# Designs tried in a protein design run: designed miniproteins, single chains, continued (2). Part 104

Each design is a single chain, and the fold is of that chain. pLDDT is the mean over its residues in the fold that is shown.

## One batch from the design tools (miniprotein)

Design m7849
Fold by ESMFold2-Fast:
Structure m7849 (fold): chain A 61 residues (1-61)
Amino acid sequence: RPVMTPEELRELIEELKRFIELVKKQVAAGKIDPDTGAKILANLESEIERLEKALKEHEAA
């Protein structure tokens, strides 16, 4: 069972979405290699999906 509250999960999801936007900007600026950026974005999106699932399970209980 998740140790985090629904509020903490929402805050973390928002922080990760903000980080995704930062990574996209860094790739567009040529500061991050596109292949590396794609891997980082895929990992962040996977983590958000996992957290959103945990949030739904918490709200459905």
Scores: mean pLDDT 80

Design m7850
Fold by ESMFold2-Fast:
Structure m7850 (fold): chain A 99 residues (1-99)
Amino acid sequence: MDEADKLFSEGLNAFLQEDYEKAIEYFTKAAKLFEELGDDEGRALSLLLLGEAYLKLEDYEKAAAAYSEALALFQQIDPQSPLVQRAQALLDEAKAKIA
């Protein structure tokens, strides 16, 4: 497992343990490493889960920002992907909580 995959896995473990602050730390680091590697899919998935961790902490503005970035990446990768629809739905949910 490379460092980006390891950080992503540690983020998932923290999220499942409901340690959302740790999940945010790991997913933020994973997204940055995937970006440096040119792995748009890994970056998009990390940003989607980063948004979900922010949503759990009721940080709706940061959740919306992460979901917006993930959505843009998923649209670039495969606009027909179910992940585009999921990211849009999560973005709409986060925006509704801000308003």
Scores: mean pLDDT 88

Design m7851
Fold by ESMFold2-Fast:
Structure m7851 (fold): chain A 69 residues (1-69)
Amino acid sequence: SEVERLRELLKRLIELLSKVPGVSEEQLEEFRRQAEEAVEYLETEHPELIPEAIEQVEKQIAKVEEIIA
């Protein structure tokens, strides 16, 4: 499902962020919490925006991959 895809992408983004120098464990935990809250919000209130959220997360993943490369 699209929701499952979004969760997988957010999990990947957080994993990549853990490799960025200067990102703390506290910040990573906060990002995980915010990501889960955002997914729950979109799923319940605006499921029509999930495809757009997927595109945005994929763009963020690409940016982080450039930073750690």
Scores: mean pLDDT 84

Design m7852
Fold by ESMFold2-Fast:
Structure m7852 (fold): chain A 100 residues (1-100)
Amino acid sequence: MSKEELEKEVAISMAIMGLSVLIIAIRNGADPEEVKEELRRLVERIKENLAKVLDKETAEELARRLEEELERAIEALERGDREAAIEALRRAADAIAAAG
């Protein structure tokens, strides 16, 4: 495996792991305001890291998809719908996996 391929796999795996940690936090009843702040920070880091390892078109399309799922997750958390928030994060993780 090339260094470039390894860096891409690491970035994708770290992104999916970060989303999985937040899914577990939501499921275990973590404070929605704390989850929203961590989620905003995580999505920004994912977008920055993936932009370095994906081609420009794929990175821009994925960034748009991540912003859409972030908005859905935030809105779900604000209305107390934990399952809808988890579903949005799972869709985000699937989109990241598909982009690799």
Scores: mean pLDDT 87

Design m7853
Fold by ESMFold2-Fast:
Structure m7853 (fold): chain A 85 residues (1-85)
Amino acid sequence: SMEPGEVRAEVDADGRARAEVTLKDPVSGQTVKARGEGTRDEARGIGEGGNSPESKELAQRLAEMVAGQVAHLAGARRIRVEVKT
């Protein structure tokens, strides 16, 4: 089910951080998701959204947010952000 949620962030026993967020875009009605994964070497944020410009912008903002969260949790040395549309 799609629920507007806060960032769900955790770190595992191996020091890998993960974060996930799912939102419904109020303008387009489409679902926007972002996933983050981080280690000490790199944190990555990946946003996926609908086809509207508003959903793409939201996907990028969410990807940046989850990337930052997993970077903080894992102590990542670099951050990479990607948006898939």
Scores: mean pLDDT 76

Design m7854
Fold by ESMFold2-Fast:
Structure m7854 (fold): chain A 108 residues (1-108)
Amino acid sequence: SLREKIEEIYRKLETELSPAQLAAVARALIRELERLEADPRLSPAQKAMLRALRAALEASLAAVEAAPDDAAARQELINTIRGTLWTIARRLPEELAQRVIDAVAAAV
């Protein structure tokens, strides 16, 4: 289920979303990671992982916003979103992973 949802999200990201739509997806994911960083159920190691994932997303998003027509920057952001969702699905409790993936799916 989570695997199929992530690959469906990735398929939609690889279709021609506007820079504004791609940025909105990235911002939705960043907001969900910020909420998870405050979750008392998560270990310090999981919270450190979430901070690192958020930093990578913020950097990739900034690159796309600085150069919206840069195909390489766009592809890097798409890959960072996909990699983040896979890491969340693998490393977090299913309930929390499902919440993040559903929020991103709603933004796509």
Scores: mean pLDDT 87

Design m7855
Fold by ESMFold2-Fast:
Structure m7855 (fold): chain A 63 residues (1-63)
Amino acid sequence: SETSLISFRLTARSLGASDEEVEKHVRLFAEHGLEGAAKSLRELGASDQLVKAAVLNLEHLES
């Protein structure tokens, strides 16, 4: 959904991702779903706790 993509972009930017990195990670989320989102957030340096919280939020926005 548009809302989940906006939420994911904001989370990636909050972790210090550049505009180019944000769009790369958005493509991974679009291609691989929540698993891709989780992997992207870990690559951006998110803690396991933040990854779990962000993925749960994205799952609720997709429902």
Scores: mean pLDDT 82

Design m7856
Fold by ESMFold2-Fast:
Structure m7856 (fold): chain A 56 residues (1-56)
Amino acid sequence: MVEEGLELAREAGKYFSQGDYDKASELLRRAGELLRTVLPPDEAARLVRRAVSEAM
């Protein structure tokens, strides 16, 4: 589950780089929802930010 959320966040980063902000925003929302089911909100947010940055 964590890996799935991080993969969605990385994919969002790629779409941000392509200028597809609608798709990127949708993927980020899904990544956050998945990670919050298993992690505290602050930890989920930190992992999402790192994964997006790595993909950009």
Scores: mean pLDDT 78

Design m7857
Fold by ESMFold2-Fast:
Structure m7857 (fold): chain A 94 residues (1-94)
Amino acid sequence: SMQHQHFQQQIQQMHSQIQQTMNNRMSTDPDRYQTIIDRYSDLMRDFIQQLAQMYRDGSSVDQIIQLIRSYIPGFNDVDPDIGQIVQDMVRRIE
C-alpha cells in the first residue's frame, strides 16, 4: 500500500539522518562520541529486534508507531538530535 511504502521511506530517511548526525558528532568530539556510540548501539540493537518482532507478529502501523514513540526518551538521552530525528519521523507517518 502507499501507506506501507511511505512508512518504509520514512524509516530509511530516519536512518540516513541518524548516520549523518553520528558522523558530525565523530568529527566534532571524538572522545565523548565513543561513549555515545556504545550506548546508541545497545539501544538501536534492542529497538531493531523489537521492530522486527512486531513485523513478524503482523502488528499494525499504529502499534509500530507506539513502539517507536516508547524509544524516543531513550534516543533523546543518548543524543537529543537523534531523539528529535526519531520524533520527526513519527510525526511524518502519523
Scores: mean pLDDT 76

Design m7858
Fold by ESMFold2-Fast:
Structure m7858 (fold): chain A 55 residues (1-55)
Amino acid sequence: IKLKIKVLDEKTAEVEASEEVTITLPDGSEVKVKGKKIIEGIETDLVGVEIELEV
């Protein structure tokens, strides 16, 4: 699975997934992502970081 993550702010990231992935947020909620989706409710100090992963 190819995964691209762009951190937009401390609480928000854009995630692009080639196949459906389930992401668990710090509050315990789950978000399913296929294609490009904005996720809110993260906790990070990596603002502006772009990450590409192949899993």
Scores: mean pLDDT 77

Design m7859
Fold by ESMFold2-Fast:
Structure m7859 (fold): chain A 88 residues (1-88)
Amino acid sequence: MTAEDYLRKGLEALAAGDYEKAVEYFKKAIQLDPNNAEAYLALGRAYLKMGDYEKAIEYFKKALSIDPNNERARELLKEAEEMLKKKQ
């Protein structure tokens, strides 16, 4: 199974609301292709959906380190940082 196969399976799990399974697939995609900004972005989105804002921020920053012009990653990073600030 390729990195693209795992990314696709992760996105299917994310759409189904199976965030833990999505995380497992995205981590496998990253293991096969550690420079895949889309896989890090998707992993951050899964953590954001689970309410783990600290991990979401970590992975969105990693996606931006690979693809600094990704506007969607910048928007999601800002959202995760604002959500984290609201947790006391």
Scores: mean pLDDT 86

Design m7860
Fold by ESMFold2-Fast:
Structure m7860 (fold): chain A 70 residues (1-70)
Amino acid sequence: MEARLAALEAELAARLPPEVAALRAEGLRFQAEAAARLAARGSFSPEELAALEAEARALEAAIAAAEAAA
């Protein structure tokens, strides 16, 4: 039911401050891109995984900061 989750995320985003909505959309894009890379390559190297985790943590921190400011 990914389509329904995406629809709910979009509906939540419409009710969030614009900054939070933009960061949520970027988070969904990041997840889709990471999933596509994993599907194409079958695995990540430890270095690639560490880089993706660092980027995900930075995005989560940005979302949390925007939510706290809103």
Scores: mean pLDDT 70

Design m7861
Fold by ESMFold2-Fast:
Structure m7861 (fold): chain A 73 residues (1-73)
Amino acid sequence: TAAELLAEAGDTETARLLREAARAVRAGDSQTALELLRKAVEVSRSPRLVEEVLRGAERHIAAGDYEAAAEAI
């Protein structure tokens, strides 16, 4: 996952936010998940990568596919 890749790269705070966002999506809390993803973009050492994750998650959430959204995170 993107969270695993970021953790391996040493961006542990961003990885934590992505994992929290994935849990929020799986719990049906899309608003909290999107807020966490936007915060991850702001604090990330790789903001372009996190923006791609956010776009992917937004598309899956809009389609009602919360499991695919969580996997994209």
Scores: mean pLDDT 82

Design m7862
Fold by ESMFold2-Fast:
Structure m7862 (fold): chain A 60 residues (1-60)
Amino acid sequence: RRREIIAEVLGVPVSSVTDDSDFFRLGGDYSKALRLRDALEKEFGVSISLSDLLANPRVS
């Protein structure tokens, strides 16, 4: 599910998102990072710091 959310936010196929993928290397930017944070918080019911997401943008 996490890979699917990342793929949806980036507008890429889920097959393009691997455990070794970096969000920003896949074409992510600040606006998409905000969308990813909100989507992950909604899906998993957790609180995610945007600064933490920006510092550790791996998809694993």
Scores: mean pLDDT 70

Design m7864
Fold by ESMFold2-Fast:
Structure m7864 (fold): chain A 87 residues (1-87)
Amino acid sequence: MSNELPVEAPNEEAKKLAEEAAKLAEEEAKAIANGDYEKAAELAERLAEVLRELARVAEEVDPKAAESLLKLAEGAKGLAEDYKKLA
């Protein structure tokens, strides 16, 4: 029921970015399941960038949601670094 994108943004750009972040997370999980850590690292880095962009858009509407999204982006970046070590 809960997800990792804790924002209720009415902004269409924010919704599009949230959908892209969800897609990247799904692709990352598939890459990990296949043992493709190089691809998982690339997808996790892209996820971190999308989450940072989503946070930037959200900042003007909901600064607290933007802070949460930045923490998620930091987590994704950390995972990307871990995957690079496994590749």
Scores: mean pLDDT 79

Design m7865
Fold by ESMFold2-Fast:
Structure m7865 (fold): chain A 60 residues (1-60)
Amino acid sequence: SEREEKIREAQEELERAKEELKKLEAQKDDLSKEEYRKKLLEAIGRIIRAIGDLIDIELE
């Protein structure tokens, strides 16, 4: 079903964003303070959007 596919996509996006955070944490010593902060906020934004998508699917 379309709903089931959307749930799967949102869950996969959330897991990928979490993995990105783990990689960023491992690479933080290779990044400037500003670059690390920027990438951290981008990854957090991705997580928030994925959670928002899951909420939207639940409300539909």
Scores: mean pLDDT 81

Design m7866
Fold by ESMFold2-Fast:
Structure m7866 (fold): chain A 95 residues (1-95)
Amino acid sequence: EAEELLRQGKYEEAIKVYEERLKKDPNDADAHLLLGIAYYKLGKYEEAVKHFERALELDPDSPLAHYYLGKAYKKLGKVEEANKHFGKALDIWKA
């Protein structure tokens, strides 16, 4: 599975699989989330943000998408945006 590529650290291969998945279903929130995580792991934080934002447009209550968007914003020095999304992730996880 594509998620196994992420666990194995095969981020470039994971990106190719998720991009192909999004060609078939561009509104796959999980594919955008996992593609964002792969970009984040490669240090491509601006690309990661775009995919996490798209994941949240499709699924606004994803705690993982909020958490990773917060992590990416923190890497980009956007501390206020990061803290907002970390707070949202915690609220959803505790509910």
Scores: mean pLDDT 84

Design m7867
Fold by ESMFold2-Fast:
Structure m7867 (fold): chain A 78 residues (1-78)
Amino acid sequence: SAAARAAALARAAEYKERIAADPNDAEAWYNLGLAYEEAGRYAEAGRYYKRVITEFPDSPVWADAVANAQALEARAAA
Protein backbone atom coordinates (compact mmCIF):
# COMPACT_ATOMS: atom_id res chain seq x y z
CA SER A 1 0.00 0.00 0.00
CA ALA A 2 1.02 3.66 -0.34
CA ALA A 3 0.88 4.02 3.45
CA ALA A 4 3.25 1.05 3.94
CA ARG A 5 5.71 2.50 1.39
CA ALA A 6 5.54 5.92 3.10
CA ALA A 7 6.20 4.28 6.50
CA ALA A 8 9.19 2.40 5.04
CA LEU A 9 10.65 5.65 3.63
CA ALA A 10 10.16 7.35 7.02
CA ARG A 11 12.21 4.54 8.64
CA ALA A 12 14.82 5.02 5.90
CA ALA A 13 15.10 8.70 6.90
CA GLU A 14 15.69 7.66 10.53
CA TYR A 15 18.49 5.26 9.49
CA LYS A 16 20.07 7.99 7.34
CA GLU A 17 20.26 10.14 10.48
CA ARG A 18 21.92 7.27 12.39
CA ILE A 19 24.44 6.88 9.53
CA ALA A 20 25.12 10.64 9.54
CA ALA A 21 25.95 10.35 13.27
CA ASP A 22 27.90 7.07 12.88
CA PRO A 23 28.82 6.02 9.31
CA ASN A 24 30.23 2.72 10.71
CA ASP A 25 26.80 1.58 12.00
CA ALA A 26 26.54 -1.54 9.81
CA GLU A 27 23.10 -2.37 11.24
CA ALA A 28 21.79 1.06 10.16
CA TRP A 29 23.14 0.53 6.60
CA TYR A 30 21.50 -2.92 6.46
CA ASN A 31 18.17 -1.62 7.82
CA LEU A 32 18.30 1.24 5.29
CA GLY A 33 18.50 -1.45 2.58
CA LEU A 34 15.53 -3.31 4.11
CA ALA A 35 13.49 -0.09 4.23
CA TYR A 36 14.14 0.68 0.55
CA GLU A 37 13.33 -2.94 -0.39
CA GLU A 38 10.02 -2.68 1.52
CA ALA A 39 9.35 0.57 -0.39
CA GLY A 40 9.95 -1.30 -3.69
CA ARG A 41 13.16 0.63 -4.41
CA TYR A 42 15.24 -2.42 -5.26
CA ALA A 43 18.21 -0.66 -6.91
CA GLU A 44 18.71 1.56 -3.85
CA ALA A 45 18.23 -1.43 -1.50
CA GLY A 46 20.92 -3.36 -3.41
CA ARG A 47 23.38 -0.45 -3.13
CA TYR A 48 22.95 -0.35 0.67
CA TYR A 49 23.35 -4.14 1.00
CA LYS A 50 26.50 -3.89 -1.15
CA ARG A 51 27.81 -1.20 1.21
CA VAL A 52 27.45 -3.64 4.16
CA ILE A 53 29.11 -6.46 2.17
CA THR A 54 32.11 -4.36 1.08
CA GLU A 55 32.67 -2.15 4.16
CA PHE A 56 31.48 -4.31 7.11
CA PRO A 57 32.48 -7.97 6.43
CA ASP A 58 32.80 -8.70 10.19
CA SER A 59 29.37 -7.29 11.14
CA PRO A 60 26.56 -9.56 12.42
CA VAL A 61 24.37 -8.36 9.51
CA TRP A 62 26.89 -9.29 6.77
CA ALA A 63 25.39 -12.73 5.98
CA ASP A 64 21.87 -11.27 5.79
CA ALA A 65 23.09 -8.47 3.49
CA VAL A 66 24.70 -11.06 1.16
CA ALA A 67 21.53 -13.19 1.10
CA ASN A 68 19.25 -10.21 0.41
CA ALA A 69 21.57 -8.79 -2.29
CA GLN A 70 21.63 -12.20 -4.04
CA ALA A 71 17.82 -12.48 -3.81
CA LEU A 72 17.43 -9.02 -5.44
CA GLU A 73 19.90 -9.94 -8.21
CA ALA A 74 18.03 -13.21 -8.88
CA ARG A 75 14.71 -11.31 -9.04
CA ALA A 76 16.18 -8.78 -11.52
CA ALA A 77 17.55 -11.62 -13.72
CA ALA A 78 14.16 -13.39 -13.86
Scores: mean pLDDT 87

Design m7868
Fold by ESMFold2-Fast:
Formats: C-alpha cells, sequence, structure tokens
Structure m7868 (fold): chain A 70 residues (1-70)
C-alpha cells in the first residue's frame, strides 16, 4: 500500500545517493508494485529506469512525482 511504496521510495533515494544505481532501481520497482495508484506506479517505474542509467536527476524527479501521486 501507500506506506510500503513510501518506504521503498525512501530506500531507493538513499541507494541512489550512495551511487548504488541497481539497488535504487530495485527499490523503485518495489515502490511501483506497492503503489495502488497507476500514476504513482508509472512514475516509480520511470525512476527505476533512470536509476539504472545513472540519471540521478531524472530518477529523483520521478520518485518525487510518484510520491505526490500516491
Amino acid sequence: GVDQARQYMTLGVKALQQGDYERAAEYFEQAAKASPNPQAREHFLKAAEAARKGDVDTALEHASLGVAAL
């Protein structure tokens, strides 16, 4: 649910800040799976894709939009 999605997003952002892009992407994918809102789910999936590419700014933008859509 919403609380699990928020928790996974927070872990994803932490991993992203530590340069662990693969771990960040995995957490953002878990946030998407936990998201009841399809708009939040889409943003977290885009955050995961950006994280895998090392695009920190795009990943953070979509993580923020995902939380706003929860």
Scores: mean pLDDT 86

Design m7869
Fold by ESMFold2-Fast:
Structure m7869 (fold): chain A 60 residues (1-60)
Amino acid sequence: MVSDLQQRMIAAFQQSIADNPDDPQAGIADFIAGFNQAAAGLRAMGYDPQQMIDFVLQQV
């Protein structure tokens, strides 16, 4: 489950970057905003949103 969620989050991050190729900062911001909206759901599933954001940003 953790791995599946992480893979989906990485894919979402990559899509945000791909959607904003000339402005990676905007892509990162879009991803973080989406992550923040999902934060309550992530915590309910036992994940730490801060840790997940940090992990995904390492996949740039």
Scores: mean pLDDT 70

Design m7870
Fold by ESMFold2-Fast:
Parts: sequence; structure tokens; C-alpha cells
Structure m7870 (fold): chain A 59 residues (1-59)
Amino acid sequence: SPELERLLAEMREVAARTHQRLDELKKAGASPEEIARFIAESDREQGELLGRYLRLADA
């Protein structure tokens, strides 16, 4: 499905940007609290995308 292919591409892009942003935060000396909040937010976003992927795959 073109929709599934686009969603997989989006998921890969989000993961790559999340890793890059996390590296930048660590290098900039962000607090453990800031890093934890960023990880929690990224986990929620990626979880939502995975949920959408699973629903589309079952359709």
C-alpha cells in the first residue's frame, strides 16, 4: 500500500531525527530532566505512528 510505504518512511525519518536531536541535547549539556521529557515525547509520537501502521496493515 502506498499509504503504508509513506508511513514507514515517516517513521524512519522521525526515528533518525529523534536520534540526532538527542545527540545534540547531550552535547549541549541538557539536564537529565530535559532529556527524559524529550524521550517521553518521542516515545509517544513513535507509538502513535506505530498504532497507525498496525491499523492500516489490518485494513
Scores: mean pLDDT 84

Design m7871
Fold by ESMFold2-Fast:
Structure m7871 (fold): chain A 59 residues (1-59)
Amino acid sequence: MGDAETAAKLGFTDLVYREGLEAVKAGDLETARRYADVLAKAGRTEEAEEIRRAIEEAE
């Protein structure tokens, strides 16, 4: 858990966000939800919501 928060604070949030969106495009909604959870735990709720909206549209 601490590693994910530290990574997000160091700018890895962009990577997690991009990977989450790519997972949605690939149809891997489970992985996309996991990335959204990581972003939410890191305090990046806007990015987490964007991924969750993309998941909802893909469903």
Scores: mean pLDDT 74

Design m7872
Fold by ESMFold2-Fast:
Structure m7872 (fold): chain A 62 residues (1-62)
Amino acid sequence: MAEYLKKAVDYGLKMAELLKAARQGTPDEAAKNLSLARKYQELAREYARQAQKERDEAAKKA
């Protein structure tokens, strides 16, 4: 139940750190960090949506 929410938070935090590193790093590292940040952003959004739906269903059945 809490796994989706935890993954959403973890990916969100990693995305933020990758964006920060992209601004401070070399151009090559910036490109790699931006690509990873976009993947983590999509994963965080998807997991957050799944966590919300699963929480609502779990609360009704509990």
Scores: mean pLDDT 76

Design m7873
Fold by ESMFold2-Fast:
Structure m7873 (fold): chain A 97 residues (1-97)
Amino acid sequence: SPEQALEAKNLGNELFKLGKYEEAVKAYNKAIELDPSFAEAYYNRALAKHKLGLQGKVVSEKFKEVGEKFGLTDAAVNDLFFAYVSDPNFPKLQELL
């Protein structure tokens, strides 16, 4: 449900603030599972994956170039792409791009 997706995202945000980035990713995974169009959950998961330094996922060349410009990992860039696909007008994403 939308309420359960929001609760999972809020838990992820709290874990992120505590520096528990792996646990934050798991909470954001649950939010996305409950609402696959939840742009904010993808965006926040990108930030958590960036903090973890996750490497080695192949992305489209254009999104890889965005990651290189901002020093983001491939895993983070993939989630920014999914945030974009979910809501192209998401304001926080537009500030990064």
Scores: mean pLDDT 81

Design m7874
Fold by ESMFold2-Fast:
Structure m7874 (fold): chain A 96 residues (1-96)
Amino acid sequence: MAEDLEAWAERELAENPDDAFAYTLLGMIYYEKGELDKALEYFEKAVKLDPDNPLAYLMLGRIYAEKGELDKAKEYFEKASKILGMKPGDFVEEFK
């Protein structure tokens, strides 16, 4: 159980309520605890804040697959793949 990471993420959200990374971290923590429904809630919030977050889409796909919702799982995996398929050169020029 990752209580220290939960406390850190809750504290970060108190200071930065639009921090998609903190929601992604909470989703990962609840996924490791086997609380799939809570993990889904946090990853869905992360995606709403950062629609270009491939890690959150990958985790949503994985959880939906584990719940037997294969159609949703495939849709989320495809979204993540499209984001990750962006040319690396575009990132290098954009980010210096």
Scores: mean pLDDT 74

Design m7875
Fold by ESMFold2-Fast:
Structure m7875 (fold): chain A 52 residues (1-52)
Amino acid sequence: SLEQRIAELQAEIARLKQELAAETDPRKAAILASVIAVLNAEISYLESLKKK
């Protein structure tokens, strides 16, 4: 379901945020931040498809 996919993406973002917090290379940190932004955009898209 859309709810399950959103929950999975949120869990993945949380994991990536932990990686970002430990990252000392600013270039790698920027890449991780970009990936997190893309996943957040996917969540927004999936939210737009939901009906209550």
Scores: mean pLDDT 84

Design m7876
Fold by ESMFold2-Fast:
Structure m7876 (fold): chain A 62 residues (1-62)
Amino acid sequence: GREAAEVAYALGLLAGIADPDLSLEEALRLGRKLGEELGGDPYLAGLAFALGVQDAKRALAA
């Protein structure tokens, strides 16, 4: 659901800050698993988490 995707994005931001080496593939996998654990849509959670990781990494690189 929407709440799971919102949580996944926020956790993706934190993950991207904590692990600058985290790949897009790993971020999608972790977000999908998080979506499953939260009872939400795993695909949306995977995308939201990966977007959070990318946004954090881009901000840190600027």
Scores: mean pLDDT 81

Design m7877
Fold by ESMFold2-Fast:
Structure m7877 (fold): chain A 118 residues (1-118)
Amino acid sequence: MAPVVVGTLTVTAAGSAESVTLTVTVSNLGAEDITAPVRVTVRNEAGEVLAEATLPPVAAGASQTATLVLPAERANGQELLVTAAAEDATHAYFAAATLLPRVGETSTATAPLVRYAK
């Protein structure tokens, strides 16, 4: 029942004057399938939700990717918190990564995906 790292959350941000494009990848490197959809949420420093996506279940050894587009004025120059969360009957999964998008730049952040027993 101790939390274990079972994978990674990787977020790549490409900033432009019009938009910030986030490529969010959840990788399950563990031996057990995530059988629930993975909820991705992007928040700014004020805690406002800027974008959400739902990834399909991530099988053992697999990855799932979503692309999210954020308004440039709300994302560039702000620290963004990207969270991935899933909960099935026996386990909860969580990862959180932070990054600061800038116009004309590409940035990448990686965080551990942690499995919790219920």
Scores: mean pLDDT 86

Design m7878
Fold by ESMFold2-Fast:
Structure m7878 (fold): chain A 77 residues (1-77)
Amino acid sequence: MSREELVRRALELAGEAGRRFAAGDLAGAARLALEAARVLAEDPSLREEARRLLREAGEGLAAAGADALAAELRAAA
């Protein structure tokens, strides 16, 4: 896939993760954040962006009390 296609797909997944988080589906939000980061990581130039996404999503999950999910995202970063 092109870099632009990877970024677009990752943004769509990250947006859905945010919607799941707002709805209280913390496990679904974590899964989609991991998928978005995995898509970004397909391009080596986007690996730092993938790590940043996982760190920020993990912080949000920890703030919501989902410590186990937050730890999973931190381990993947």
Scores: mean pLDDT 85

Design m7879
Fold by ESMFold2-Fast:
Formats: C-alpha cells, sequence, structure tokens
Structure m7879 (fold): chain A 82 residues (1-82)
C-alpha cells in the first residue's frame, strides 16, 4: 500500500499546484503519481486517468485536469479502505 499512499501524496500536490496556477508543477506531480500507480496491480485504470488529467493541464483544460485528479484521489482512497 506504500505506493498507493505515495501516489496519493503526489496527486494532492498536483491539485494544489493546479489551483495555484502552476500548471507545469501540476503536470510534473501528476506524472509522478501515474508512474507510481502503474506499478500497483489493479490501479492501471487510475494511472490512465491521471495521465489524461496531465494532458488536460498541458492543453489548458484546468477544470478537466482538476476533476480527473480529484476522481483519481477518491478511487485510491477507496482502494486503501478496501
Amino acid sequence: KELLEKALEELEKAIEYAKEGDLKKAVEYAKKAAELLSKVPGAEGIARTVREAAKYAEEGDLKGAIESLEGAIKQIKSMLES
């Protein structure tokens, strides 16, 4: 579960930077989280969602990026509680 917890921390940082308008750091932290999630069995779908969120941020869709990252966080928390 350590990788899921680390990915959650990176996603929380990505959302924080996105809300502050630092899209470059938001993308960097989202990509770090996706890489961690790709190593967790059963989290491949969440990793894909996070990569799509990073792409939305790169394209300037801040709303889409934040909503996708928040959805990923909820899914990770569900996995940690299951």
Scores: mean pLDDT 81

Design m7880
Fold by ESMFold2-Fast:
Structure m7880 (fold): chain A 75 residues (1-75)
Amino acid sequence: EREELLKEIEEKGKKAKEELEKKAPELKKEYEEKAKKSKDEEEREKYRLKASAWELAKEISEGLLRMGISAAKIA
């Protein structure tokens, strides 16, 4: 049932995107602060990578929602 699938993707996908949109910047800033407080370069790089991963996850979630909606419309 295509209409049911579209509704599910739009409702659940948008909620997941909104949660990531709110939490990803917070976690990015948290890891950036940990990087600034880190004593050695390896630990700083580790936290910077984690911050970048959360930013990438947010961008991917936006793209996946759009692709999911498009795929559901095609069925």
Scores: mean pLDDT 73

Design m7881
Fold by ESMFold2-Fast:
Structure m7881 (fold): chain A 65 residues (1-65)
Amino acid sequence: AEEYYKKGEEYFKEGKIEKAIEYYKKAIEIDPNFSEAWKKLGEVYESMKKLEKSKEYYEKAREIE
């Protein structure tokens, strides 16, 4: 999970948003309790102005803790 999360961070930093989302989603597929990855998906969707999806991911991160 951590490896995919780091790769997502690298793609997000490079502005490759779709790839960042892909790798953050891979991180949560391996570890659904990886709250940092859920939170990062919230941040990514927020930056894309997809506020409803952003809220869903933030709420999931909060539920996990």
Scores: mean pLDDT 80

Design m7882
Fold by ESMFold2-Fast:
Structure m7882 (fold): chain A 102 residues (1-102)
Amino acid sequence: SAPVIVLDEKEELELELLLSRLKLKLLEGEISLEEAIEIVRENVSDELVRERLIAELERFAAELEEKRERIATYNDKEVELEIELEIGVLAVKEAVLNVVLK
């Protein structure tokens, strides 16, 4: 079994907001993966939570790079639309979480 990390609801929502913001910035090309990892290190004090968020960002960035390479090589309009939809979904998630955590 994976180690169990017990977070309160507010802490979980704050982490989801942070992750959504960083993913959105990566999708829009506003930050590098290295910058996103540094933001997690500065904002997340729990080592296991930090490792999980960094692993998720690394996985997300790898998938995004693969999608971008596919667009560049094959002019894959379906993958381009998938990125646009993912930006929209993350922007809505960020907006909702910002209202809930206000």
Scores: mean pLDDT 83

Design m7883
Fold by ESMFold2-Fast:
Structure m7883 (fold): chain A 59 residues (1-59)
Amino acid sequence: MNELIERIAKAVENALVDRGVDPETAKEFAEKVRQKMLEKGATTPEEAGRIAREVLAEL
């Protein structure tokens, strides 16, 4: 797993908790984002961010 994907997943988890999302839910969502980025092979921070936002919309 590349460091970019791990960093974005952690950032998503932290952002959700900061927004008042339950820590367990935030962690599960961050894992979904991580899985999606791995599946799609995110190449840039911009692409990773877009994938994260798409997964967030599903939550």
Scores: mean pLDDT 74

Design m7884
Fold by ESMFold2-Fast:
Structure m7884 (fold): chain A 67 residues (1-67)
Amino acid sequence: EDEAWIKAFEEALKQMDKELTVKATRLALRALGASDEFIKEVEEKLKNAPDVETAVKIGVEAIRKLR
């Protein structure tokens, strides 16, 4: 169940720009109950990513770590 949701989220993010990827990941992490500290750490990594594909990978891995 979680893996299917994560795959759908990943595919959606691949079609967004980097700024939207950061915002979408932040909202997903909050919905999953992540701490403010964890969300800030992930946001910093996403903003420092050189491209959308790298940002998507970072976001997906952060979501998996919460499970």
Scores: mean pLDDT 76

Design m7885
Fold by ESMFold2-Fast:
Structure m7885 (fold): chain A 61 residues (1-61)
Amino acid sequence: MEDVEKGRKYLAEGKVDEAIKYFEKALEKDPDNVEARLELARAYSVQGKNAEAAKAGKGIL
């Protein structure tokens, strides 16, 4: 939960690499965290990694 919030904050600041690290930490603690998967997909999309974004969101879709 806190890791997802920190990731969102870093995304808002344009710190995409830091955001990805926090979303990955959230998923390590709770692999079923739908919010973390969605935010990770968004972070990859911001980097232009559309294939990685789709893969990160696959567990939700």
Scores: mean pLDDT 74

